# Designed miniproteins, single chains, continued (3): the designs that were tried, part 79

Each design is a single chain, and the fold is of that chain. pLDDT is the mean over its residues in the fold that is shown.

## One batch from the design tools (miniprotein)

Design m10907
Fold by ESMFold2-Fast:
Structure m10907 (fold): chain A 74 residues (1-74)
Amino acid sequence: MAEAEKLKEEAVEHARKALEAYAAGNLAEAEEHNKKALEDMKKLIDAGHLDVAREALAEIEALGREFAARLAAA
């Protein structure tokens, strides 16, 4: 559990930083954080922590929707 929760937290954190970097125009940093988020998600899936992976994906999708709405309003 501790390892799965840590990977989830890291994946969500990297996804958030990627979106923030993208919004700021820092594409190279956005790409690096996206890569790290995907690596953490892959580790969760490969380890069979599918419930935790689904939770991480749901949080990342919520962040994506928030940023999409903000960009559409700007």
Scores: mean pLDDT 82

Design m10908
Fold by ESMFold2-Fast:
Structure m10908 (fold): chain A 64 residues (1-64)
Amino acid sequence: SHMKEERIKAGKLVLQASKALQEGNFSEFDEVLKKLEELAKKTGDRIIKVAVDSLKSLKEARLK
């Protein structure tokens, strides 16, 4: 299904964002997060939306 392909794409973006965050590369993190947010809006998929919110929370925790 189209949703399965979009979730696979979201998973790859989550891994890229996580690596950028671990490396302290906030510029790359923000660019990848923007792509993931656009995918969440396009699909309306709650799972992708939760992934976006989780990554935002991880960034906030790292900055404190």
Scores: mean pLDDT 84

Design m10909
Fold by ESMFold2-Fast:
Structure m10909 (fold): chain A 68 residues (1-68)
Amino acid sequence: SSEEKKREEMEKKLKELLEEAKKNNDELLAELIEVQLEGNKLRLEGGPREEIEKLEKKGEELEEKLKK
């Protein structure tokens, strides 16, 4: 399915970016990517909406810090 392929490709890309961020000691970028990966996992599992929303807010805060 196209949705599964998109998810797999996005997860692969995020994991590669996370490895790069960790190599560069970019803590804010690494945290942002980890939050995105965790949010994607919870959405896939049909996890609690409140936990997903909490991760989305954390991601927004990290994005604001990166834009400084």
Scores: mean pLDDT 80

Design m10910
Fold by ESMFold2-Fast:
Structure m10910 (fold): chain A 70 residues (1-70)
Amino acid sequence: KELEKKKEEIVELIRKALEKSRATTKNPQGPEVQEKVLKKLEEEIERFKKEASEEEVEEALKELKEAEAL
């Protein structure tokens, strides 16, 4: 199932970005900000997994890969 694989790839990219952010964070605002962002992302990921169409998955994947390159 290509759609499920792409959704998993998006989740992996988000997880990788969050881990990298934690490891390389400079002048952090504290764990509260990270927890708030993580909770919001979890909710968005769950919604995305339930409702996202193939086109939305492809767009999100492209944007995430572009953001990773920055």
Scores: mean pLDDT 65

Design m10911
Fold by ESMFold2-Fast:
Structure m10911 (fold): chain A 60 residues (1-60)
Amino acid sequence: PSQEELDREVEEALLLIRTAILLKSKNPEVQKLAEQARTAIDEGNFEEAKKLIDKAVELE
């Protein structure tokens, strides 16, 4: 595989890990954003996933 393919797989794995951690939050808004981020990852939209994860982290 190309370096770009490997970098994409690593980025996807890291986004999935971050989303999994956020889904364990007791804050319902954080959980909702994490679910939306996972949907974005499933669609291959990593930019949207990053934005949703960042918003979730800001809410604590």
Scores: mean pLDDT 81

Design m10912
Fold by ESMFold2-Fast:
Structure m10912 (fold): chain A 91 residues (1-91)
Amino acid sequence: GELELAKKAAELALEAGKIAVKNAETQEGLNHGIAAALNGIGGLFEAEVLKNYRGAAISAKGGGESAIKTGNPEAKKLGEEAIRLAEEALK
């Protein structure tokens, strides 16, 4: 269902953010990685506590977009998948 898709998207955004933060070589990459991780955490709270799949998906999509901006290849891959799953949840 949409809630499970949104939750998975948020989990991927959080993981992408963690990877980007741990491997950050620039302040810009660090800032985008933090944004991805915080959006992932927010999306998980929205999905698991509030049962709000739409909010969770929007947060996860934002996190995925931030993950892509980090310049880290693994974070980009996870961020792209987070966006894909979030967009599926929002249909």
Scores: mean pLDDT 93

Design m10913
Fold by ESMFold2-Fast:
Structure m10913 (fold): chain A 60 residues (1-60)
Amino acid sequence: SYGDTVLAILELLADGRGRSVAEIAEAVGVSQSTASRVLRELEAAGVVERLPDGTYRLRA
């Protein structure tokens, strides 16, 4: 489900490291399109940030 995907991404990012969309998609077991969409929504909500190199990390 969408909620399961969100929780899996947040758990993956809990270490505070920046990760690419491809790395997140592979680790969570979803398509890059799905990961990109969820990350965009989490960024809009202020939960994650997109770094200049295109990676995503959890906001403090």
Scores: mean pLDDT 86

Design m10914
Fold by ESMFold2-Fast:
Structure m10914 (fold): chain A 56 residues (1-56)
Amino acid sequence: SILEKLEKRIDEAIARGDRFELEVLEGIIRIMRAVGVLSDEEAEPLLERIRAALAA
């Protein structure tokens, strides 16, 4: 599932402290939500996790 793949990539980027990949993933998820590939219900938890990691 694309959702599982995105979640795993976010987890791995957070574990590495890879802020650049987190910013790229945020952009990708925003676009996927905008074009209807991800629902708001699917995208928002992923974006919240990325924003929390970038704020830390």
Scores: mean pLDDT 86

Design m10915
Fold by ESMFold2-Fast:
Structure m10915 (fold): chain A 92 residues (1-92)
Amino acid sequence: MSPAEAAARRAAAEAGQAAMGELWRDARARVAELAKLSPAAANEVAATARAGLARVSDLMAAGASEAEIAATVAAARDDVDATYAAARAAAA
């Protein structure tokens, strides 16, 4: 493996790990907020976030590019945002 290839793989893995950490931190805050209103809604947001994290983890394990990982993280964030918005609307 060339030093450049090793550096690119490390950068993609580090970026993916950081993005997963941010996604889970944001999801946990929303879950804690919703748990006061509806445990079922909180569980739905948590399940959506875990599914997103699993997709990102699978891509990282498959050696996906940084761009593919970033696109999957963005899609996972959109899924969490949509689930949270729907849960908030249902609880109002």
Scores: mean pLDDT 82

Design m10916
Fold by ESMFold2-Fast:
Structure m10916 (fold): chain A 57 residues (1-57)
Amino acid sequence: MKLSEEERERVLAGAREALATLPRPIARGLLQKEVEELRDVDPELAEELERLIEEML
């Protein structure tokens, strides 16, 4: 848990915007890479992102 609450909110907001604007396969690929990167830094945020991807895609 290295990210601040504000940083976590911005990451999630960016992910929501990407999911809303990008084609599904592109959004999935980019965000799944981000999930893997976040698992090393903030595993709780990574799990939240993964859940968001499943719900939006």
Scores: mean pLDDT 77

Design m10917
Fold by ESMFold2-Fast:
Structure m10917 (fold): chain A 78 residues (1-78)
Amino acid sequence: SLAEELLRLILEGAIMTVTLSPEERKAKGPPLTAELEALAERARLSPELRELVEELERLIRENSPEEVAEVLRELLEE
């Protein structure tokens, strides 16, 4: 399902964010952000789910890897 695909991408993004150095993350670019956007657009998500995807994308762009990983764990595990 779309929710399972989003969860997988978010978990993969959190893992990459935690394990990659700042230099490695910069070199890879923002592939997770583009994938999350494409998935949200393709699925015609509800307003609440779309807002969550947009917030996660913004957090990935604007915060450190450690901060993003912690917020993602809170969102997914709580």
Scores: mean pLDDT 54

Design m10918
Fold by ESMFold2-Fast:
Structure m10918 (fold): chain A 60 residues (1-60)
Amino acid sequence: ASREQIETLAKAVAEAGTREGAAAVLGSAVKDGVLSREQLERALAAGDTGAEIAEAAARL
């Protein structure tokens, strides 16, 4: 994924606000080929809130 795609994804995860919303956003990115499953698992492992997961997603 490009840096711009990762930045957009991290913002969408933060806007989702919840772990469930973040998981849905990241799952769509995996289906669209923007992320690998491993990148999704790493981001979700970072925390229980959309903000924590967004910080991890921004580092992908």
Scores: mean pLDDT 81

Design m10919
Fold by ESMFold2-Fast:
Structure m10919 (fold): chain A 89 residues (1-89)
Amino acid sequence: SKEDFRFVVEALAAAGFISPELAERIIKEAGDSTDVEELTKIPGVDKELAERIVERIEAFKKLSPEQQKIVRDATANLAALRAEEAALA
């Protein structure tokens, strides 16, 4: 749960949707809540961003354990995957 939340928020920062500083703030201040109203209380989080965070967390939670593992492994090993593809190109 909290690990999933952290992963999704860090992935949003990596994608450029939020700053790394804002991602760290959200992770520290959100606690156990993934509710839009609670997230909007965090400085720098508006309703649109809160809704996107909640939507992505719920989407990730609805993935099968196998799909969740693939997403986590792919994110953790993105640089390695790109290096492998480049070596074969």
Scores: mean pLDDT 72

Design m10920
Fold by ESMFold2-Fast:
Structure m10920 (fold): chain A 58 residues (1-58)
Amino acid sequence: SEAIERARREVRRRLAELARRDGFPQELVDTLLHGDDEAFGRAAAEMNARLERERAER
């Protein structure tokens, strides 16, 4: 289960870095890194919605 916990932290860090690069607000970046599972889910959904919209505009 330690491997799963490590993988979860890795995913959060990667998403936070992508959010930072894409110019998302610091509050969203902080939520991706430090939020609980519900807050993380909402922040990740917000990122995904924007990325899907940008993909559809191509």
Scores: mean pLDDT 79

Design m10921
Fold by ESMFold2-Fast:
Structure m10921 (fold): chain A 86 residues (1-86)
Amino acid sequence: GMAEAFIRLHFEHLKKEIEEGKVFSDEEIEAYVKRVRDGALKLLDTEAELDGLSPEERAQRVAEIDALIDSYYNELKKLREEKLKE
């Protein structure tokens, strides 16, 4: 969906910047993740209106979005830890 594509694009961009040697504070990463989540939820609300999602279906999609964000956040955490060992 649109929300998942938005999450993937933004986390792939951040991952590339970290891989290229850019250093981010925990506060900067947290702020980035919050902005990505807020944007994804706005896209989900638009998609829910267009597709006629029930409140239960929307809640399930929010849980899936949060799980996807957690997965990317853990991947970035590992990458940042590996870069600090260089």
Scores: mean pLDDT 84

Design m10922
Fold by ESMFold2-Fast:
Structure m10922 (fold): chain A 77 residues (1-77)
Amino acid sequence: HMEEELHRFKQALRAAGREETARLIVEAYQKAMDLGDEEAVKEVRELARELYRAIQNGDDEAVDKLVEKIRELLEKL
């Protein structure tokens, strides 16, 4: 279930003190879904997975880079 994956991801981000990052990824996902842009939906999901892995590894530089990519995607949508 995609909703369950997104929910777990939001909880992990909030637990790490990254509530605004959680909001950005949810906004990007919702906007891509509302537009019916299947490629954008796939890109958001891949960015979310990479972000989750970076957080698990404590790689703050990778997290910051991925957050910027999410913002760029939102601007293109």
Scores: mean pLDDT 75

Design m10923
Fold by ESMFold2-Fast:
Structure m10923 (fold): chain A 87 residues (1-87)
Amino acid sequence: MEARIAGLFEDPELARLYERAVEESVRLGPEATRKRAEEELAALRAEGEAAIAAGEGGSRAGLEGSLETYRLIYELGIREGERRWRA
C-alpha cells in the first residue's frame, strides 16, 4: 500500500488534490469536504461518460480507475485534515 500511495503523490495533479482536500477539511470540516469531493467526482464521471459516448477515447475501466484514485486521494486528505482540525 505504501508504494502505491508514494506513486500517486509523484503525480503533481494528485499531490495538489491531496493538499486541497487537507486545507478544505481544516477550514470546512471533514463532512463538508466529503460532500464537495462527491460533487466533484460526480462531475468527473459525467464528463468521462460523455467523452466515451462521443468516441473521444477512454474506457469504462479507465474512468472507474481514475475515479477510484481520486476518491482515495480525497479520503487521505480529508482524514489528515480532520486530524489537524481536531488537534
Scores: mean pLDDT 76

Design m10924
Fold by ESMFold2-Fast:
Structure m10924 (fold): chain A 96 residues (1-96)
Amino acid sequence: MVKEAEEEIEKAKEYLEKGELEKAAELYIKAGELYEKAGEEYLEKAAENYAKAGQLYYSLNKLEKAAEAFKKAGELYEKLGKKKDAKILYELAESL
């Protein structure tokens, strides 16, 4: 799962360099899901990847997908006790 998440992130970076933002966002979502499955020690990396996907969906004006991604990141930061980071992501999701 961790190796697979890292592979998805490398693919996402390649798509970002090509300007294929939606494909990059989908791969960051996939990386987040793989890190969640990898265990509690990877939840922060999962949250970071969901937040990156949210930013990319926002730049594409895909506001519902952006809000969903920011909410997932917020939920994970909340589980990690990072209340300030969670609040920022929830506020971003609610502003869309």
Scores: mean pLDDT 88

Design m10925
Fold by ESMFold2-Fast:
Structure m10925 (fold): chain A 58 residues (1-58)
Amino acid sequence: NKIDEELEKENEKLSKEAEKQVKELSKILSGDELEDKAQEITQELLDKLDKLYQELKK
């Protein structure tokens, strides 16, 4: 299933990128600021995956 393969691949890639971004941010931010940015990064990832799913579903 090409849609499932593309979604899984993108999810893995975006999740790794998001984790790396949060880890880099943790070097310069802490507490509430880091948590807020981590939540923003996670939400952006979820939004990108949903958008990709809608595009692939066509």
Scores: mean pLDDT 79

Design m10926
Fold by ESMFold2-Fast:
Structure m10926 (fold): chain A 77 residues (1-77)
Amino acid sequence: ALEAYRAGDYETAAALYEEALAREPSALNYAKLAASYMKLGKYEEAREYAEKGLALDPTNPAARYMLQEVERALAEK
């Protein structure tokens, strides 16, 4: 998943993070999935996943950062 994201293959990264979350949910994986959807321009999906990550761990810096970035992108739309 991370290698796909680093390579710019955000569709594959999103699919792999969704598989990871189905097996073992984590705030970090929710944030990475949100980041992948944000790169794909799917801001509503990105917001939902960032919110789920923050709900799972309100102190997770990646989830907090991703929600902030997604809200900024949606406000500009």
Scores: mean pLDDT 77

Design m10927
Fold by ESMFold2-Fast:
Structure m10927 (fold): chain A 95 residues (1-95)
Amino acid sequence: NIEEKIKKYEEELKKDPDNPVAWINLGKAYYEAGKYEKAIEYYKKFPDSAEAQLNLGDAYEKMGKKEEAIKWYKKALDIDPGNVEAQKKLEELEK
């Protein structure tokens, strides 16, 4: 149940608002719910995280914002050059 999952991560965030994992997990829960704009808000809290940057790329891609998606996938690869998912996404979008 995605609604219970969101509530769980919101409570985790209330207990530890500086926890990057809780912010990213809440962003992922909103992405799973199809709420891509909200997912982006949560991921942008930790813009220097390779995981958050990959997830920002995914959310922008779902919104049809190809140029923004490419930007964030490239940033994810700058931090984690071995990220096969980010590399594959760039290859598909740069066609």
Scores: mean pLDDT 82

Design m10928
Fold by ESMFold2-Fast:
Structure m10928 (fold): chain A 72 residues (1-72)
Amino acid sequence: SKEEALEKLKEFLEKLVKEGKISEEEAREILDAVEKGDAERFERLVVRLYLEGKISAEEATELGRLGREVLA
């Protein structure tokens, strides 16, 4: 469900912040984009984190999967 996907997205972002990979602000921006239904901004933010070397390809793929499930 979208509710389950949103909870998993929040948990995954919290894990990335706790691991020091992304900031609380970056996590907030991703959640804001998803909650507003801004798929373009969501994809740009995830791609930026990957290109900056902050997250792995696997982490970017999982973020994309969860975010798209919420946005669908």
Scores: mean pLDDT 88

Design m10929
Fold by ESMFold2-Fast:
Structure m10929 (fold): chain A 91 residues (1-91)
Amino acid sequence: LEEEIRELEKRLEEEAKELEPVLEELRPAAEARAAELAAAGRAGTAAEVRAFLDELAAEYAERDPEMAEAIERIRRLLEEQAALHQKILAE
């Protein structure tokens, strides 16, 4: 079971490395959203981060479909990381 967790962690790290250039591209938008959420007193909410990624994916779908697919991959990566965290906490 610990081997399974290690494999998941390694896979998530590899996917994160693949998506690093996309994350760099999205950083200004993410920082702007974080500032907006902080001003509203809602900073740090995981649900808000996921909603933000959904909004970005929809926005890019018309302008840059490849970027929209990459954003969707980032969203799935975050969901998998959350599931892994839940699995660790359950033990």
Scores: mean pLDDT 69

Design m10930
Fold by ESMFold2-Fast:
Structure m10930 (fold): chain A 77 residues (1-77)
Amino acid sequence: MEEEIRRLREEVERLVEEANEALIAGDLETAERLLARAEEALRRLVELLVKAGREDEAREVLREVLERVKEAVEKAE
């Protein structure tokens, strides 16, 4: 479980970072595709964290991702 959580955390972080760079660059098609993949990975990560009794970590991950995406959208405008 821990290794799977670590893998998903890394996957979410990479996808969000790449999506945010695409948003800032104005590449909306790439950003949309990457955000969709990030959302799927994030959903799996949150599910595993909740099942592991780590709900506080799940909330922090959700908050952090949402904040990063909001900041990137503001910079793209």
Scores: mean pLDDT 81

Design m10931
Fold by ESMFold2-Fast:
Structure m10931 (fold): chain A 87 residues (1-87)
Amino acid sequence: SLAEEAVELARKALELAVEAGVPTDEAVKYAEKAIELARKLGLPEKILEEAKKAAAEAFSDPEEQEKLAKVAAAVAAGMLLEKKRAE
């Protein structure tokens, strides 16, 4: 299902970011795919807004903020989809 695919892409994005210690371009690529699928499944865009806010507190560089925001948003969306599937 699209939900399972989004969860797996979010998990891969997180694994790549954790292994590197930072959100890499490869992790961002998986995160963007997970976010696209989550959006198609009707998840609120506020998840990305909250992730951008958190990233702005962690980094001053806009490029690093954008990368962290995307990975964080994908992980949050994946967790929400897992929760809905378990219910």
Scores: mean pLDDT 76

Design m10932
Fold by ESMFold2-Fast:
Structure m10932 (fold): chain A 60 residues (1-60)
Amino acid sequence: GSADARKSLEAAEKALEEGDYTAALTGASHAVRLAQEAGDEELKERAEKVKREAEKGLGL
């Protein structure tokens, strides 16, 4: 549900702040999927932004 998506997103955001781009990408990808399943468009957009920033950090 949305709570699980939010927890994954919060973990991904913390990993991104710490420069752990691999953990941020994994967490954000998981959060995108959970948010999509929950129908939470705002949470999905937020997770997609974190995923994009993590990909940039990895040179992807």
Scores: mean pLDDT 84

Design m10933
Fold by ESMFold2-Fast:
Structure m10933 (fold): chain A 62 residues (1-62)
Amino acid sequence: SEKVEELRELAREGVEQIKTMPEEDREKALDTLINYLRELAKKYGLSDEEIDRLIEEVRALA
């Protein structure tokens, strides 16, 4: 799905940005990014399984 690819690109960019932050700020920033991606994925009509897979990929990148 093109929308899944768009979300993956947003996730990659977000994680790269988080890695430039002070270490103590990264956990909260990652939680914020994950919540934002979940909300967008739900708006895009992704299944719970697709959303969970996306979030697992984001956590692995961080």
Scores: mean pLDDT 83

Design m10934
Fold by ESMFold2-Fast:
Structure m10934 (fold): chain A 109 residues (1-109)
Amino acid sequence: SLPTVNVKVKIELHTEDPVETARKIAQFMKESDGTVENFEELLKKFGIKVEVESDSELSPEQQNALAGMLASAINQALLEGPEAGIEMLKEMTSEKIINVEEAEIKVHR
C-alpha cells in the first residue's frame, strides 16, 4: 500500500502536426514497458518539456504510474486539445497513487 503523492504538472511541446505526433507517441507507448526510463526517452524524442512538483519523494511504482498518466495525457492533448489532456489526468488520479492537484498543458504550433 503506497501513500498518495500530490503533484503539480506543467507540460509544454511544439509540433506542426499534433495528430501525427500523437500516433507516434501511441506507437512508442505500445512498444514500451511503461517505465519512467521509457517515458524520459519519449520526452527526449519528441522534445517535450515536463515540470513536476511533488509533496513527497516518489517510489519507483509511483514514478512509473505518473509516467503512464503523463504519456496518456500528452497523447490526448495532441488529439483533442490541452483541456482534454488535463481532464484525463484528473480521471486517472482516481487510482489514489498519484493525485494531480494542478495541471497545465501547452501545445505550440
Scores: mean pLDDT 80

Design m10935
Fold by ESMFold2-Fast:
Structure m10935 (fold): chain A 69 residues (1-69)
Amino acid sequence: ISLSEEEKEKIREELLKRFNLDDVVDLSTVAQLVEEVVGRQAAGEIVNKLWTTYNSSKVTVSQVLEVLS
């Protein structure tokens, strides 16, 4: 993912503000949140990485944080 550490941190902060680590979220929810924070291109990149890694339309918040690492 071609995000700066500052952009990744903003996504992490917004996720943890709205959700707990164990919460299950749809990829569409992740896409919307990331698009609001850093834009549509980043949202597409993160959703694609989550899909290729977990092969599921639903992921935990913890799993989203893992792909941002």
Scores: mean pLDDT 83

Design m10936
Fold by ESMFold2-Fast:
Structure m10936 (fold): chain A 64 residues (1-64)
Amino acid sequence: SAEEYYEKGLEYYKKGELEKAAEYFEKALVIDPSFEKAREAYRKVLEEILKKKPELVLHPPPDL
């Protein structure tokens, strides 16, 4: 369920595995796009990823 994916996302987030946390929050939102808590958590995780890996923003994807 969406809730189960959200809980797994929180587990990875607490471990500092931000990319995996984002994947699980995204899976929760695919099941329930109205899941406010998962949407908020997903946004926060993406902001932290961008803060810690600014090179991902400076270097656009190779195949644009």
Scores: mean pLDDT 74

Design m10937
Fold by ESMFold2-Fast:
Structure m10937 (fold): chain A 60 residues (1-60)
Amino acid sequence: EEVLERLKEAAEKDPFLKETILDIANRRTGKPITEEEALEFVAEQARRMSAGGKAAARAL
């Protein structure tokens, strides 16, 4: 999906962003996970927030 593809591209171009994504995913899951799992986790959160936020913003 676009969100996951964009995150992968951004993480490859910016090592600091990649480290930040891994840190966020590890803190949220409380366990060590792979880079791919971290990106999937963050992408899933972004998708859920995008869907929910879009509905909330429209209702505002």
Scores: mean pLDDT 68

Design m10938
Fold by ESMFold2-Fast:
Structure m10938 (fold): chain A 58 residues (1-58)
Amino acid sequence: MPSEELIERVREVVERLEARFGLPYPKDDPSLRTIALYLEENGLSPEDLLAGAEAAHA
């Protein structure tokens, strides 16, 4: 399972994505763990999700 620190960082990024793009994101523990696990498996950081979304929006 991903670390508690990583899950907290994912929550912060998801909150920023929701605020920025106005889309509802699941913020429950299982959903955040799933996102954190995906990032861990792909060698990504939570900041990469935000940067990628901002680049796609630009």
Scores: mean pLDDT 72

Design m10939
Fold by ESMFold2-Fast:
Structure m10939 (fold): chain A 113 residues (1-113)
Amino acid sequence: PREAVTGSVDLEVEANVKEGEDIKVTVTVRARALRGPADVAVSLQADKDSEISTATARVEPGEEATLTVETLVKPRKKINVHVGIAATADVEVDVTVEAEGGKPASASLRLRR
């Protein structure tokens, strides 16, 4: 196996939900292969105490894959979201994070060896 290319982004989102309800956090990653096929893995950790959620997809050259990862966090106004990305080849990714009822936050990463 070749060494994976890795990247991460930290995003802050706000929720707008009824007080006392668990908050759904959704991460959507759109991945494009820049050279040859890539296997892409996305990890989501919302808050330090949350379990890590993961998704994987294969992207062919000239293709775009969409990966969606969801988690639940305890009620709070601001949520810190850590999104980790690993790929077996060079990829460009667009990351969008949304908490229930709040505005999405986004970032773009280019992962290269």
Scores: mean pLDDT 80

Design m10940
Fold by ESMFold2-Fast:
Structure m10940 (fold): chain A 88 residues (1-88)
Amino acid sequence: MKVRITLTITTAKEDALAIQKAVIDKLRELEKQGLISSFSVTLDLKTGEITVNVVTEEKHAQLVIDSILAAAKAAGPIKDVKVEVTPL
C-alpha cells in the first residue's frame, strides 16, 4: 500500500538553502534505490519552512522519514519538525 509522507521542517532562513539541498540530495538517493516513488520539496524563504512531500510504500515509510531527518540535521540546525503520513 502506498502512503504520502508530509514533512514540515522549520529552520532559520540562513540555514534553509543548505538543509533543502541536503534533503533533495537524500531524496534523489532514496528514489535511485527504489525506496520512494516520487517527491517534491518547497522552501518558503521568508519563514525558513521546508515542506517535503514523498510517495512511498507503507513498509518503507519509517526508513524514509528517518533518512530525510538525518540528512537535514547533518546539514544544519532544525527548530521544529512535523510529520504526517496519509494512506493513498
Scores: mean pLDDT 88

Design m10941
Fold by ESMFold2-Fast:
Structure m10941 (fold): chain A 86 residues (1-86)
Amino acid sequence: KEEEIRELLAEASEAAEKALEALQAGDLEAAREYAEKLIEIGEKLAELGEKKLAAQVYRAAADILEKAGDLERAEEARKKAEELEK
């Protein structure tokens, strides 16, 4: 599903941009919310067989969660990315 993958990547890009804007504004709750959206997108990409793209999206979510102070969720997302890169 080429269109589905493109839509998910566009959605991930938008969520990542909004998460970074939230972090710049000090809105840690909004940043975590966008990171959760990225995790959902990563799961859908992995389900479609796009493991490398899913890993990249999980790493983006992990970075955002770490900057938003959610170190536990960041580590979970990072581990998901590492497993998919194997």
Scores: mean pLDDT 85

Design m10942
Fold by ESMFold2-Fast:
Structure m10942 (fold): chain A 68 residues (1-68)
Amino acid sequence: MEEIEELAKELEELENPSPEALEAVAQAEQYYRMAKLYEEQGNLELAKKYRELAEEYAKKARELIEEQ
């Protein structure tokens, strides 16, 4: 997911990224990997669910980064 990669890069550029933002990005990356895994298995319902979770955590990370 393009947005998650952008967020991870933004965190690397921050002098002091918040632990909450780092955690949110890590969680988004994990859910995105799960979505890909289920997509490869043909489980489209679980793939969609994990993709939505990845997007939710990416949004949380972005909001946390903007607060810094």
Scores: mean pLDDT 79

Design m10943
Fold by ESMFold2-Fast:
Structure m10943 (fold): chain A 68 residues (1-68)
Amino acid sequence: VEARIREIAARYGVPVARLREAVDRVATAVGKPREALFEPDARGETAVERIARILAGEEAAPHPGLAD
């Protein structure tokens, strides 16, 4: 499971720790184990890939304003 997260994180240019945390948060929110997020849902998309794309989009669209 960790190796798959690392591979997806590298492919989308996302930090592994950030992707892992996001995957855990989504798994908790949907009431499923982390491994279930690697299976296609009713739409045929995996949640892990969706999460990685969202995080990659945050990198491509920097926020104007006060950064911590």
Scores: mean pLDDT 68

